# Ledger of designs, part 31: designed miniproteins, single chains, continued (2)

Each design is a single chain, and the fold is of that chain. pLDDT is the mean over its residues in the fold that is shown.

## One batch from the design tools (miniprotein)

Design m5049
Fold by ESMFold2-Fast:
Structure m5049 (fold): chain A 75 residues (1-75)
Amino acid sequence: DEELVKKAEEILDEMARIVDEYGSLDPEEARKRFEELKKEAEKLIDGLTDPAVRQELANKLVGLEIRFIGAELER
């Protein structure tokens, strides 16, 4: 579980960077990369056995998706 949590957090951090840097990125490449990372994060989170940790990471993922959509709409 510790390894899955660490890997999921690393992916969420990369997704956050894409959102933060969105204005300087190619929109199509940013979206492709974000969707790839989202799918990987979802797989890792689904593998977690601790319900509290799973919920926390799932909430972070949803928050990043909302922020990404917001960045797309602003552009």
Scores: mean pLDDT 84

Design m5050
Fold by ESMFold2-Fast:
Structure m5050 (fold): chain A 81 residues (1-81)
Amino acid sequence: MKEEIIKLLEEMLSASEEERRKIAEKILELVEQLLDEKGFSEEEKERILSQVEIAMAIIIKGSEEDRKRAVESLKRMIEKI
């Protein structure tokens, strides 16, 4: 699952805005599933998912540089779960 999320994050760097929106929805579903499998509490899941949603907004609508930084930040976060 982590490898799939990371792959989707990398795909966002070369995707169109419409494709990035669809990939973001898939990533959010996979992150929620990953957190459930790891036994995170509802409060911890809400905190992490909120951080992912903020990063997704930057990736979808931000500059190329902001997008790259947000993707790198999310990859590091996912690896630590």
Scores: mean pLDDT 85

Design m5051
Fold by ESMFold2-Fast:
Structure m5051 (fold): chain A 98 residues (1-98)
Amino acid sequence: SMLEQAKKALEKVKEALEMLKKDPSVSKDMIKKVEESIEAVKKVIELIENKSDRSVILKEIGEAVSKLNESMGLALKEGKYEVASLLSLASTHLLKMV
């Protein structure tokens, strides 16, 4: 169930990135922050697949959620509400693992 939630989170962040790639008004900083969020979620998946200690997984979930919240804040500031919604859903999937 943890792995399933982490994979669902990754799917939502990837959907957000694809929407941003189709939008010529998006800042390079926004794209960079969403790409960093993808890498953070991938790290959570790697730790789960490697059967790392729960405490290590939870710390990395916290870091991934923090990065998703930064990306969501920037998306809201730039008026990218659908991207912000997808990033929020990704964060929700990660928090279901806590």
Scores: mean pLDDT 88

Design m5052
Fold by ESMFold2-Fast:
Structure m5052 (fold): chain A 114 residues (1-114)
Amino acid sequence: SKEEIQKVLDELIKVVEKMIEFVRRAVARHDLPPELRARVEQLINEIKELVKKMREALEKGDYEAVLKYATEIYNLLSEIFDLLAPYLTPEERAEFLKLLQEIVDLISRLAELA
């Protein structure tokens, strides 16, 4: 139902917001090149725009668009992981990967409900 999709989408957005906060803290803690900091912030802004588009798609009942935007968000977060991984501690990498797995699981749940 739309209510079940809404609940899963709200959970997905919460995990995405946790990942953005995690990324910003990691960038602040580590000495990253300025161009890498700029690229990560650009990717975060793209993710925020996709979250807005996902919410708009759900309001319109466009479940294919919801899944498309969720997948694009995952791909951008995966790109951020690849960019940051050399600078992260093993514990930070493990936390990032755990959050990415939570996103994959939530996208799978959205696909089952669509």
Scores: mean pLDDT 89

Design m5053
Fold by ESMFold2-Fast:
Structure m5053 (fold): chain A 92 residues (1-92)
Amino acid sequence: GKEGGELALKGGLLAAKGGYESKNKSALTDGIAGALSGIGAIFTGDPVSAKSGGDSAYHGGKEALKKDPNNKVAKKGYELGKKGYEAGLEGL
């Protein structure tokens, strides 16, 4: 739960930054949602929150990459969000 939450938080923040840089409001919103769910997972150890946060960060990073395929921040958010999702899923 906690490790997945940390990945979701970091991935969500990077996806949000990538969304801001690419001017993609959906990516920014999904990144913020991922970061908030990641914080929840860190404090509660809840794998559902880690899974949901990772999923949001993954989708946010992916959307930012569609607008700016060379955005390294968005790519890192995508990668960490995916890992947070997988860690949360395995914790279920």
Scores: mean pLDDT 83

Design m5054
Fold by ESMFold2-Fast:
Structure m5054 (fold): chain A 81 residues (1-81)
Amino acid sequence: VIVVPEPKELNLPEKVKEALEDTSNPISPGVKAMMVMAASMYNKVKEGKVSESDKPLLEIAGDVLESVGDTESGELLRKAA
């Protein structure tokens, strides 16, 4: 079971926030969940709280951030993996 935090309660990278709030092009629930997960991983890296179990998810999260145009955050996550 994946517990997805509400997007409004997360500190999101600006481009991820824009993608989640865009109501003109509805995003599938799966893609939205991946973006929220990527934002959560980004916050963990920023806070230095990454665990060994998070490392496989960092590569996926990095790819998700790059897909929304946040290349800098995506590279940060991939280097932390």
Scores: mean pLDDT 68

Design m5055
Fold by ESMFold2-Fast:
Structure m5055 (fold): chain A 65 residues (1-65)
Amino acid sequence: SHHEHELTLMAVAISIDTGARVEIEKVDGKLKIVAYVDDEEKGKLAEELLKQVSAKTGAEYEIVK
């Protein structure tokens, strides 16, 4: 779907910008964007970008440390 495609492109962009591993997960039919971070500065940047994606798309986000 267009929504899944848009989220995938955003995940790739955030991964490039932050160096974090960013994946799209499907939980109970709902799309979620997840960032795996091992660095505090990368985590803060990823959280900021994921909040923006969530605000625009309505997708849930999660940060895993």
Scores: mean pLDDT 81

Design m5056
Fold by ESMFold2-Fast:
Structure m5056 (fold): chain A 69 residues (1-69)
Amino acid sequence: MKIEEIKKKLEEIKASDLTPEQKVNRLLEFFKENGYEIDEEKKQRLIEQAKAGKSLSEIVGEILRDYSK
């Protein structure tokens, strides 16, 4: 997956009027569509991080660190 595609999706999600939890779910859906299979435990952890104030960009960085395709 290209980094430019990730940036475009991140911008789209940030522009939406969604909660941090909903924005993380939207990001995870995008990653799943691109072959990044994220399990339920990892999903819950990322949602908790977003609720704690971690930025979507930092969450994307964590996903990319765990998975590189």
Scores: mean pLDDT 76

Design m5057
Fold by ESMFold2-Fast:
Structure m5057 (fold): chain A 73 residues (1-73)
Amino acid sequence: MPPQSLLDAYRAGVRAAERTARELAKSGSDKLQIINLATNKVDEHLYQNPDTSPEEAAKLAEEAAREEAEKLE
């Protein structure tokens, strides 16, 4: 298995969070909140699971961003 860097997974998560926030946020403040929460969740997950793939990190970020967007109504 090719070694995947922690940074590649984190970058994939950040991109997914930003993309999802842009699609679902109704305001700039909502967008920032969604991005910050989703990226923090990815960072925490990668700290506990450093072998997480970029695809898994992106999926986690997207799910977290969608959940927060739903809560913000």
Scores: mean pLDDT 80

Design m5058
Fold by ESMFold2-Fast:
Structure m5058 (fold): chain A 75 residues (1-75)
Amino acid sequence: EKEKKLEEIKKKIEEEAKRLKLDEEEQKAFFEGAELVLKGMSLDELAELAAKHKDDPNWPYIVLGAGIAKKLLEE
């Protein structure tokens, strides 16, 4: 049950990346961020990770993907 719901959420995340017109590298970062949240990372843990990766140009897309995944989990 939970596994099927995660696959549906992943598919919606892929559709959101397409809708946002992200390029290939931006999509990769977006999916990485979404996957962190889907694996159970809290927003507080994500904020700590963001502080360590402040110089990563893809980090904004990781945060965006994480935020969308969090929203889809909560609906």
Scores: mean pLDDT 75

Design m5059
Fold by ESMFold2-Fast:
Structure m5059 (fold): chain A 104 residues (1-104)
Amino acid sequence: SSELEELLERVREITKLLDEAGKYVDQGDIDTAIKKVREAVRIAKDMAERFPDDKVLQNLYKNLEELLKEMEANKDDIKLIRRNIIFMEASATVTEMHYYELLK
């Protein structure tokens, strides 16, 4: 249970970083938004490497890495970046709910 509690807390950190990234995009500060998503990718990578058989963590890491690549490649497409952050934040929230349910 302590390991699941740690995973839940790490996923919550990712959701918070994505919320912060969205706020920076809304302010026109794309470089800071990218830094926030990069930190979320780092956390997701660490978890995915620790639990290689956990498909939920593997998918979270892959999706965050793709988001980061798209943000870095298309910094001028603010509407697309904001939309993708919203979808990624929703996906991270579903991942959080998954680990919360396992804590029963």
Scores: mean pLDDT 89

Design m5060
Fold by ESMFold2-Fast:
Parts: structure tokens; sequence; C-alpha cells
Structure m5060 (fold): chain A 88 residues (1-88)
């Protein structure tokens, strides 16, 4: 299981949906912007009949500050998040 911290002070939120012609699946990309100019994003790939679930899961993941890259499947939805680490 992945531990996440909820993102606070969301000032912007976007959802995009794209049909993938090669697979017949749907790509959902969710992103949020905080008042501190921190941006988080998550994506989901699912069959069209699971579009609403994919949107819900991608939005939920984008609203959490993930500490690590995540790739997993939940109820037939393929979820992906890439953690952004500050440069050292």
Amino acid sequence: SVTTTPVKNIVGESISVRHLPSSGQVLVMASVLTADNHRTSASAVAPPEKLELAIKLARELAKHDLHATLQETRDGVQLSVEAVAPPK
C-alpha cells in the first residue's frame, strides 16, 4: 500500500479525457495546482465502460502528494503517478 498526504489549498483543478485508438481504451489525466504553486498529477487508463471510475480514481490520486512513483491496477483501472522530487 502507498501512503499519501492530502494536498491543501487547491486553486486549480483539471481533467482531460482522451480516447486511445490503438487499444479502444480511455486515458484520463487529472491535475491540481495549489496556492503554493505546487502541481500534482495522476493518470488512469480504463475501458470506456469504466470512465467514471477512472476519473474518480485519477482525481483522488492527484489530490494527494505522492512520495513515490505509483503504477497499479484498481478494479480494472490502470493507475499511474510519477512523483516529482525536488532537485538536489
Scores: mean pLDDT 71

Design m5061
Fold by ESMFold2-Fast:
Structure m5061 (fold): chain A 103 residues (1-103)
Amino acid sequence: DPSVEERRRKLVARIIELIASSLDAAGMAELERLLAELARLDASLEDFERVTLAYAEALIKEFNLSPEVQKEVYERARRLAREHPKNLTPALLVIEVSPSAVR
């Protein structure tokens, strides 16, 4: 259904924009809601990987991470997407994608 694909595309774009902004408590609650909605829309592994990679990029920018740590953060992001993101939450993004040095 093209309308479902359009909804997934817009939802992924909204999630990425929210992650790229400064997330306060309200932003984190909205992110959790949007991630749950994405899981209900038969989103692909590629859709979830786009979200986890966007979070990796936000961490790299915020903490000015070295190339070695950037590689670790991207590998963690891809692994999280592959480990069944049906329960993907902002807390899980922080725990699984962030390197120990910035937790």
Scores: mean pLDDT 78

Design m5062
Fold by ESMFold2-Fast:
Structure m5062 (fold): chain A 74 residues (1-74)
Amino acid sequence: MTYRLVVVPVEPGTEITEEQVRELVASHGGTLLSFEETEDGAVALVEFPEPLDLSVRSAVLGGKRVLYGFAPAE
């Protein structure tokens, strides 16, 4: 199943890297298909074998706190 992942840093100006997002996606059992940096953080297309919980979550990437969420890409 394909999802759109949105990652938004809590601190403005924080850079989010493709490697950090790939590791975050892998921690949820998924695969990174594409990565795009945005003014507000990052957006990725990701694939999972099973349906995901769509609740907003938080993580620390590169020492910085981020909020992230998954939405169906269809």
Scores: mean pLDDT 81

Design m5063
Fold by ESMFold2-Fast:
Structure m5063 (fold): chain A 82 residues (1-82)
Amino acid sequence: MEEERKEFLEAQPEIDAALADESLPKSMRVQARVGTEILRLRLIEGDEEKAEELLKKIKEEMEKAKKEGLSSDETAERIEKL
């Protein structure tokens, strides 16, 4: 955990640059933002319960979007609302 925390903090400039890259598809940026938030909750906040809750909500929204036949971008918009 401590080593993973250090790696996460050292990667922050690269993560921030990727999240600010408007040339990337919205679905990719939303996935990167959500992944970063889960890692932040686990590694910085130490809040595994919130990380697991967020991951569960994402899985539930992805399953709903799949059943509704939504595109990757439409699925990403639903995940952003979480």
Scores: mean pLDDT 74

Design m5064
Fold by ESMFold2-Fast:
Structure m5064 (fold): chain A 68 residues (1-68)
Amino acid sequence: SEAEQIRALADQAIAQIRAAPSVAEARAIKDQALAQMRALATTEEAKNMLRAEEAALDAVLALVERQQ
């Protein structure tokens, strides 16, 4: 499903953000992942998944920013 694809993209992006060598690169990864997930979010289920995963991406980016 589109929601499962969004979750998979978010899981990959979260791992990449955690491994990012800089905050700038972490932000770029988040922005790229969100653009891809938004393109998939055509159903209400997918839009709900997007909202949840956007919050998760924001949280992990905040952790990366805190460490730098």
Scores: mean pLDDT 86

Design m5065
Fold by ESMFold2-Fast:
Structure m5065 (fold): chain A 80 residues (1-80)
Amino acid sequence: SQQDVALTFLRQLRDLAAQVLSPERRREVERLARKAEEAIQQGDFDKFLEYVRRILRLLGLSDEEIDAIIAQLRQEMQAA
């Protein structure tokens, strides 16, 4: 389901943040991740993708890399 794909991806982002970010930046990722979970629960996948975009920026990705990831995630969610 779209919810399963979204939750799995969000878990992967949290795991990555835990490995590479400082405690302060990790707290901001966790705040955004909670907002993303709320969006998934409400079925608002556009809002979910906006929070994912913000998390990816905190992880240090470029706008080009973020756009590619969001496009792929959107396609995976549509296929689920």
Scores: mean pLDDT 88

Design m5066
Fold by ESMFold2-Fast:
Structure m5066 (fold): chain A 61 residues (1-61)
Amino acid sequence: SSARAARLRALAATAPLSPRQRAILELSADGHSLREIQRALGLSAGELHEAVVAIAAVQAA
């Protein structure tokens, strides 16, 4: 797996994330696009955006 996929999986396992945010990171690590993840998890565009912003904040810390 790529270094990016390994980093995303580690973040999903260790970071203080909601179950939704963790699922997004794991699906992203598996190579799914954000649009595919949105459809798979049944999220609105706003819910996906909120989760992505929260994940980005955790990664920046």
Scores: mean pLDDT 80

Design m5067
Fold by ESMFold2-Fast:
Structure m5067 (fold): chain A 74 residues (1-74)
Amino acid sequence: SKEELLARLEERTAPSIAAIDNLYAQGQALIDQGRQLNSQALIDQGQQLLQQADIMRQYLDQVTKALKEQIDAL
């Protein structure tokens, strides 16, 4: 059924979503620490992690949307 396929998609994407959310949290934590310590290196590292998380999120969203549209067309 469509519901079973959507549930499988959600189950399979959940670890990737969690990993991306973790990268956002780590990036923000590094920026916050860098601001407190006046460390440009930590701020730059945090910003790089946020950029990586954004790229990963965009790819995951594009793939997930395409798969959901395929399931909805069944």
Scores: mean pLDDT 89

Design m5068
Fold by ESMFold2-Fast:
Structure m5068 (fold): chain A 92 residues (1-92)
Amino acid sequence: AESFLEQMESTLDEEKVEEVKKRILELYKKLEEAEKKGDEKAKDEVIDEFVKLVAEIQGTSVEAYYERVGWNEETREAIEEALREIAEELKK
């Protein structure tokens, strides 16, 4: 099965893959802390940083990404879920 990690490894240099993995784990920790505190602003900042990371990997901009998928609650929830799933995969 081809995972998000396998897709990254096929596209990026090994050094860049390790950098991305580290940033994803850091973002996930910040997301968990924001959720525990009920800090919606901090949660939004984590989601924004994760979108920036995804946009960099895809060779696009944050603005172009949000123009295509929309800036709404449904999209933000989907991004949050993706971050959680990727972080859990990285812990294995």
Scores: mean pLDDT 74

Design m5069
Fold by ESMFold2-Fast:
Structure m5069 (fold): chain A 87 residues (1-87)
Amino acid sequence: MLQVIPVVVDDDPALAAAATAYVLAHATPGRTVVVLGDAGSTTGAGQAAVDALEAAGLRVVVVRAPDLAAANEKALAKAKELREQAL
């Protein structure tokens, strides 16, 4: 069974760290795909989250958006798409 976890980040490193910790607490390497909605433009906090998750052996799909609300909508839509394609 494929597990898909949507998370959202922006330029706040604390939000990126919290999202990374949440994923690592709930993810299973080899069975989890992470969808990261990235609303960040300046700090690289989203890239740091991607790097940490990939270093943990997780597959990460990044969707970019202009703000957190759009990032959340895009991440949820992509997670739904990936869950449907896994059937």
Scores: mean pLDDT 82

Design m5070
Fold by ESMFold2-Fast:
Structure m5070 (fold): chain A 89 residues (1-89)
Amino acid sequence: MKITVKESSNTTEIKVTSDGTYSTRKITVNSAPVTVTFVTNAPIQGLSATGPIKVLAVSDKTLTVEIPEGNSELVVYTQNGSLTVKVVP
């Protein structure tokens, strides 16, 4: 199935969905703060971040994170690949 990302200008919440493909998915966001919800079909194996983050909710297949500032990158790892959100100025 397709990975579909629905964005609106000045969105404070973004939902990122993984459909189990091996291809890396990268989303760029031009505003902060932003709340990102990752929904995966496989257990989340880890995450990495280059800037400040706040974890708001955690489960085995769902992760909600607030990224309060620009110049931040968040990568979520699953067995089906990685999902990346980059926040830029």
Scores: mean pLDDT 65

Design m5071
Fold by ESMFold2-Fast:
Structure m5071 (fold): chain A 74 residues (1-74)
Amino acid sequence: SLEDAKRKLVEALEALSKSLSPELAAKVAQIVERIRASDDPLAELEAEAARLEPTHPALATVLRYMRDELARDL
């Protein structure tokens, strides 16, 4: 379900944020809130990855990986 997909994604993002700098953890927290509010978490993840790619390409790659994994489950 969309609710289960969002929950799994939020848990993964929150786990990721624990290994990041405070600045990047804050960015991930904003992404989590947008995912919670969105009815299309795949589109939201891609938009966030595209936004981050110029400054944080490694994080953008991780977000796209999460998007692709979630897409297989939906």
Scores: mean pLDDT 83

Design m5072
Fold by ESMFold2-Fast:
Parts: C-alpha cells; sequence; structure tokens
Structure m5072 (fold): chain A 108 residues (1-108)
C-alpha cells in the first residue's frame, strides 16, 4: 500500500538521510531527491531552479504512481517542524489527504 511505502521511507529518512536520498533518487529520479532534500531543509525557494527542474517537480507531484512519495515527504517535513518522529510517521500513514493536512497544520 502507498501508506506503508510512505511510512517505510519516513523511517529511513529520519534514521539515515543519505540512504533515503539515494533510494528516492533511484525510484523517483533527481526531482524526487530534490523534493526530499527540501523536506529536510525546509524550503527550496531560496535556490535557483531551472525551468526543466520545475517541470520535473510538477510532473512528479501530479503522477499517481508517486502518491507514496508525496505522503512520505509530508511526513518528513512534519517530523522536522515538530521534532516528533511519531507524528511524522502518523502523517505518512494517514488514510486521507485531509487528515495529513490537519496533522501538519497542528504542528505549524
Amino acid sequence: MAAERAVALVELALEDPEAALERVRAEAGEAGELLLREAYEGDVAGRTLSPEEEAALEALVRDPAHLWLRRALLGVRFARISGDKELGLRVAAAPTFEEQQALAHAAA
């Protein structure tokens, strides 16, 4: 299930960030790696992105095959903002996008 795959990535990302970046690059390419790095660092708005990189990020976000990655990225970001690994895992495991947003907003 996408939720189980997302939880597994969040666990890896919180324990071994380099291994998580390598795995995401292998499964979702450089665009996926860039999104995971943004989740760790907080924001890529301060970085110069090429139009090609922006297009790749948009395509990745819209691809249903990468819903598990979107769930995991939100979980990693939530864990970073709150400092709570368990809350990050709960966000990744949330059955609906609405529940994921509610958990993320509660930590913001």
Scores: mean pLDDT 70

Design m5073
Fold by ESMFold2-Fast:
Structure m5073 (fold): chain A 89 residues (1-89)
Amino acid sequence: MKEKEELEKKIEELTELRELIEEISNNPLLKLSDEVAEKLWNSGFAPRLLQINQEYKDDPELAIAKIEELFKEAEREVEEAKKRLKELE
């Protein structure tokens, strides 16, 4: 019922956020933006971005690599959500 609609919306949101995460990965300065972090909070990626920023504040190059990993995870989550949506009908 509602779960199917929520999964469809989540797939759309994750697809849009994939582009945002890719842009952040290409622009290191944007990774430190509070506005970007807050925007991603609703998607569930912001807590992980904040953790990376906190733990790797002194190593920006390493923080960049960690954010690139999040980009790959976002792509995988889209595939998982699509598979689950198909299982729900």
Scores: mean pLDDT 63

Design m5074
Fold by ESMFold2-Fast:
Parts: structure tokens; sequence; C-alpha cells
Structure m5074 (fold): chain A 61 residues (1-61)
């Protein structure tokens, strides 16, 4: 239904791969993730190749 679709749009963040990647970057910067955990998290979140490269570069700093 239209109401159910609207609820999904407003109440299921993060909904985009970009938002998921940003959450992962924030968790890494907060010390909740180690560099060695990043590849596994990328696979679980099914991020794009571009987002994967960006996050791996961050972990290599």
Amino acid sequence: SAAQELMALTKNPPVTSEEKAELLRAAYRAGLLRPEDIPGAIERLKLSEEQRRELLALAAE
C-alpha cells in the first residue's frame, strides 16, 4: 500500500549504499571498527566498488 511504502521511506535508514558507507566511516573513526574489519563490513553491507575503494583507502591511513 502507499502508506506502507511511505513508512518504509521514512523509517528505514540508512536506505542508500552512500548512507551505509557514511555510517561505516563514522564507526571506524569512533574506534568501533579496526582496519581489518572494514573488508568484512563492506561485504555484509554490499557496498559499491567505489564506496569500497574509498573505505579501504581510509583504513590504510
Scores: mean pLDDT 68

Design m5075
Fold by ESMFold2-Fast:
Structure m5075 (fold): chain A 72 residues (1-72)
Amino acid sequence: SLEKARRWLLSLPRSTQREALKLAGIDVEEVTREELERIASDPETVQRLLDALEKSPDPALQRIGRLLREEL
């Protein structure tokens, strides 16, 4: 469920949210809740984020991508 994935993304630490967004090609100095809700509400953006996380060289971010996939 996209709604479950959205809630899960919003529950992550702010630093982790920033790193995930950067991997998806979204580089923001300050991540607002409003921006995160907008991003997480777009199925295409969520899929790009998931793909970027799973391809990350960071094992912690790869794990986050897997957990997000399970919430979809």
Scores: mean pLDDT 72

Design m5076
Fold by ESMFold2-Fast:
Structure m5076 (fold): chain A 93 residues (1-93)
Amino acid sequence: SAAAARFRETAALSLALFEEAVAALEAGEALEDIARRIAEEWIRALEAAGIEITEEDRERILEESRRIVEEIAATPREELERLLAEARRALAA
């Protein structure tokens, strides 16, 4: 179904950005730089889908990206590895 395909695309992007954030944190990148890159990738995907993004939307997406990156940074690495493995398995099915 079209809804299932769209959900899979969104989930795949979410997983890719999550994996990128984990790798960037492992490499010692600054949280702010990671958050900004993730926000820009989300905005690009939304605009490609035909969604108009306002300046307020951009700020909100950046704030949410900061929150997510901070949460990932606060999560133990073994737990992050398990979550990533489960997400990859779910998307492969």
Scores: mean pLDDT 81

Design m5077
Fold by ESMFold2-Fast:
Structure m5077 (fold): chain A 88 residues (1-88)
Amino acid sequence: SEKEEKIKVLEKAIEIIRKAAETGDESVLSEEERKILEEAEKVLKEIVEKYPEEFRKLSESTEPAASEEEAAEKMIELLEWAKELIKK
C-alpha cells in the first residue's frame, strides 16, 4: 500500500541520517541515499501539512538544535513522528 511505501522511505531515511551522524560528514552519502532523503522530506512535508496542529505541539516541545548531532536526533524524532501519523 502507499502507506507502507511511505513508512519504508521514512525508515530508510532514519538509517541514512544515523549513518551520517556517526561520521559527521554528509559527503559519505551516496546519490541513492540523497534521493531517499529527498523522498522522505516530501513525505514529511505532506504529513506536516495534513497534521499542522500536531506539528505545532511537537515544535513547541522541542528546543533548537545546538549541534549537528542534535539536529540529526531531532530529524530522526520528526521522521518517527511522521511514521506514527501515517499508521493512523
Scores: mean pLDDT 77

Design m5078
Fold by ESMFold2-Fast:
Structure m5078 (fold): chain A 61 residues (1-61)
Amino acid sequence: LEDEVARLARELDRLQDELVRALTDPSSSDAERDALLARVNEVSDRLNALQDELDAARAAA
């Protein structure tokens, strides 16, 4: 769980950097920005769920 949380947090940071670049680059397509935003939301939701699971596991131990 901890390793997966750390991996997803790193992936989220990279996707957010890519999204910011796409939003500020006038040559980026709407499709590219939409795809990056969707991926940021999916990874963020999964990361939050795993952090909740990790916190629950630590509380139970």
Scores: mean pLDDT 79

Design m5079
Fold by ESMFold2-Fast:
Structure m5079 (fold): chain A 113 residues (1-113)
Amino acid sequence: SEFEEELISFIDNLKKLLEELKARYPDNPRIQALVDEMIKTLDEIKEAIRNGDYEKAIELLKKAISLFKQAVDEAAAAVPDPRERQALRDFGNKLIEDMEKFIKKLEEEVKKK
């Protein structure tokens, strides 16, 4: 499925960005814990997609959005420059919007069954 390939690619790219975030804040235990939980959640989403369990994937994506919002807030709070802080929040919000679009697409696929 082209949609499943796009979602898996998005998840793999997001996992890479999360590992970079984790490496940037080695002394922030909150960011470390949030990134680890989020990577675990993203791997569970990939498993749900492979199993055709789109309802589970939706639930896990909603959890990932919640974790990501917390991670963005923690990272933004650690940025002293107001312009860089806002750029980080704007980038984070765009990724959240992309995750919400995947949820909508999964909900449409569930309705077709």
Scores: mean pLDDT 85

Design m5080
Fold by ESMFold2-Fast:
Structure m5080 (fold): chain A 64 residues (1-64)
Amino acid sequence: SMAAKREEVRARLEREIEEFAEKYGLPKEIVDAIRRGVESGSEDVLPEEQIKALEELEKKIEAE
């Protein structure tokens, strides 16, 4: 059941990111980049592009 657990982690990540995007009005391109990383099958290790998008998100939130 590792596959089931990984699927739950993906769904949880997407939901949490969507909530952040909605709350802070993030650009669609950033949300899309994050979603792409998850859908690419990077359950354990996120792709560099998604990590970069998350770092940008963090900086934007801190700048607020």
Scores: mean pLDDT 61

Design m5081
Fold by ESMFold2-Fast:
Formats: C-alpha cells, structure tokens, sequence
Structure m5081 (fold): chain A 95 residues (1-95)
C-alpha cells in the first residue's frame, strides 16, 4: 500500500468534507485535482491547492476540463503524469 498516496488523501479529506458540507462541488473537485498533482509530482498538497485557488477562474476551468477529458479518455499513468507536469508549470507561471 502506498503510504504517500494515503498521506495526500488524508490532507485532502478535510477540505473535501468542508466543501461538500457547504455544497461547493467546485472546491471539492479542485481538492481532488490538487491531490492528484501532489501525488504524481511529489509536491506538498497545500502548495498545489493554494496555486489552484490563486489561479484565474479561466485557468482553473481549463485545467478541470483537461483533467476530466484525460480521465474520460482512459489516460495512462505516463500521460496523466505528463499532464500533471504541464498543469503545475502553468500554475507556477500564473502565480
């Protein structure tokens, strides 16, 4: 069992629970994406979430659309990791 994956999920869980309790499905989705990026790129969850929340809404919408499309297409682990790197680079450039 991957201890790192479980640690990232444990970090994301309180944010997802709060978002769902408030009916904020967008925040819950952003927390899931932040957890995926943190896991694939060995980044702190809080840093990735802060970058996503600080990004312009247009960039967040683009990121969520690309992530949803990749999952729907059955992206490989390698393709998902490559997409994660592109997303993080764009978030850091926008910061």
Amino acid sequence: MEARGLAVLAEAEPIMQEALENGDLRLAELAIVAAALAFFLDQPFERVLELLLGAPEELREEILARWRAALAAGASLEEARALAREILARLEAAA
Scores: mean pLDDT 79

Design m5082
Fold by ESMFold2-Fast:
Structure m5082 (fold): chain A 71 residues (1-71)
Amino acid sequence: GSEADHHAEEAFRAAVAGDFAAARRHLAQVKELDPARAEELVARIVAGIESLDLPEERRRERVAFVRSLLE
């Protein structure tokens, strides 16, 4: 739904910006509203982080952290 869409976009923006506290909070709302979308959102966030102009090790650390948020 549009509410899940709103939280998904906020989680994506927060995670890409490195605000993982906000990302976790918005992802929790997506998990409550649409669990299947939460899994797609984590994949999308990972792809977004991989596209950032960051050192490879920093990207790996961020990706590992984001994948842990699915719990």
Scores: mean pLDDT 78

Design m5083
Fold by ESMFold2-Fast:
Structure m5083 (fold): chain A 86 residues (1-86)
Amino acid sequence: GGASRALQDINQAIGYLRHGRFDDARDLLIRARDYVRTGTGTVQDYQNVINGSQRARDIARRNGDRDSRDQAIRTIDEARRRLQSM
């Protein structure tokens, strides 16, 4: 489902952030948010998306990557909205 695809993109974005590939990380986080917004998932999938996106946010913040930080925050917010509608 969309949430499991989002989690794959978030994990890849974390890898890119650790290697200073900030544009690649940002683009994956944008795509992850879209997968959360348009797709389906279990409660556990959305919890995993929130946890992964919080890690991505914190890594981006430490590296001064404000764009990836902001996209990670938007992905957290989208996953929280999906959980509230379940």
Scores: mean pLDDT 90

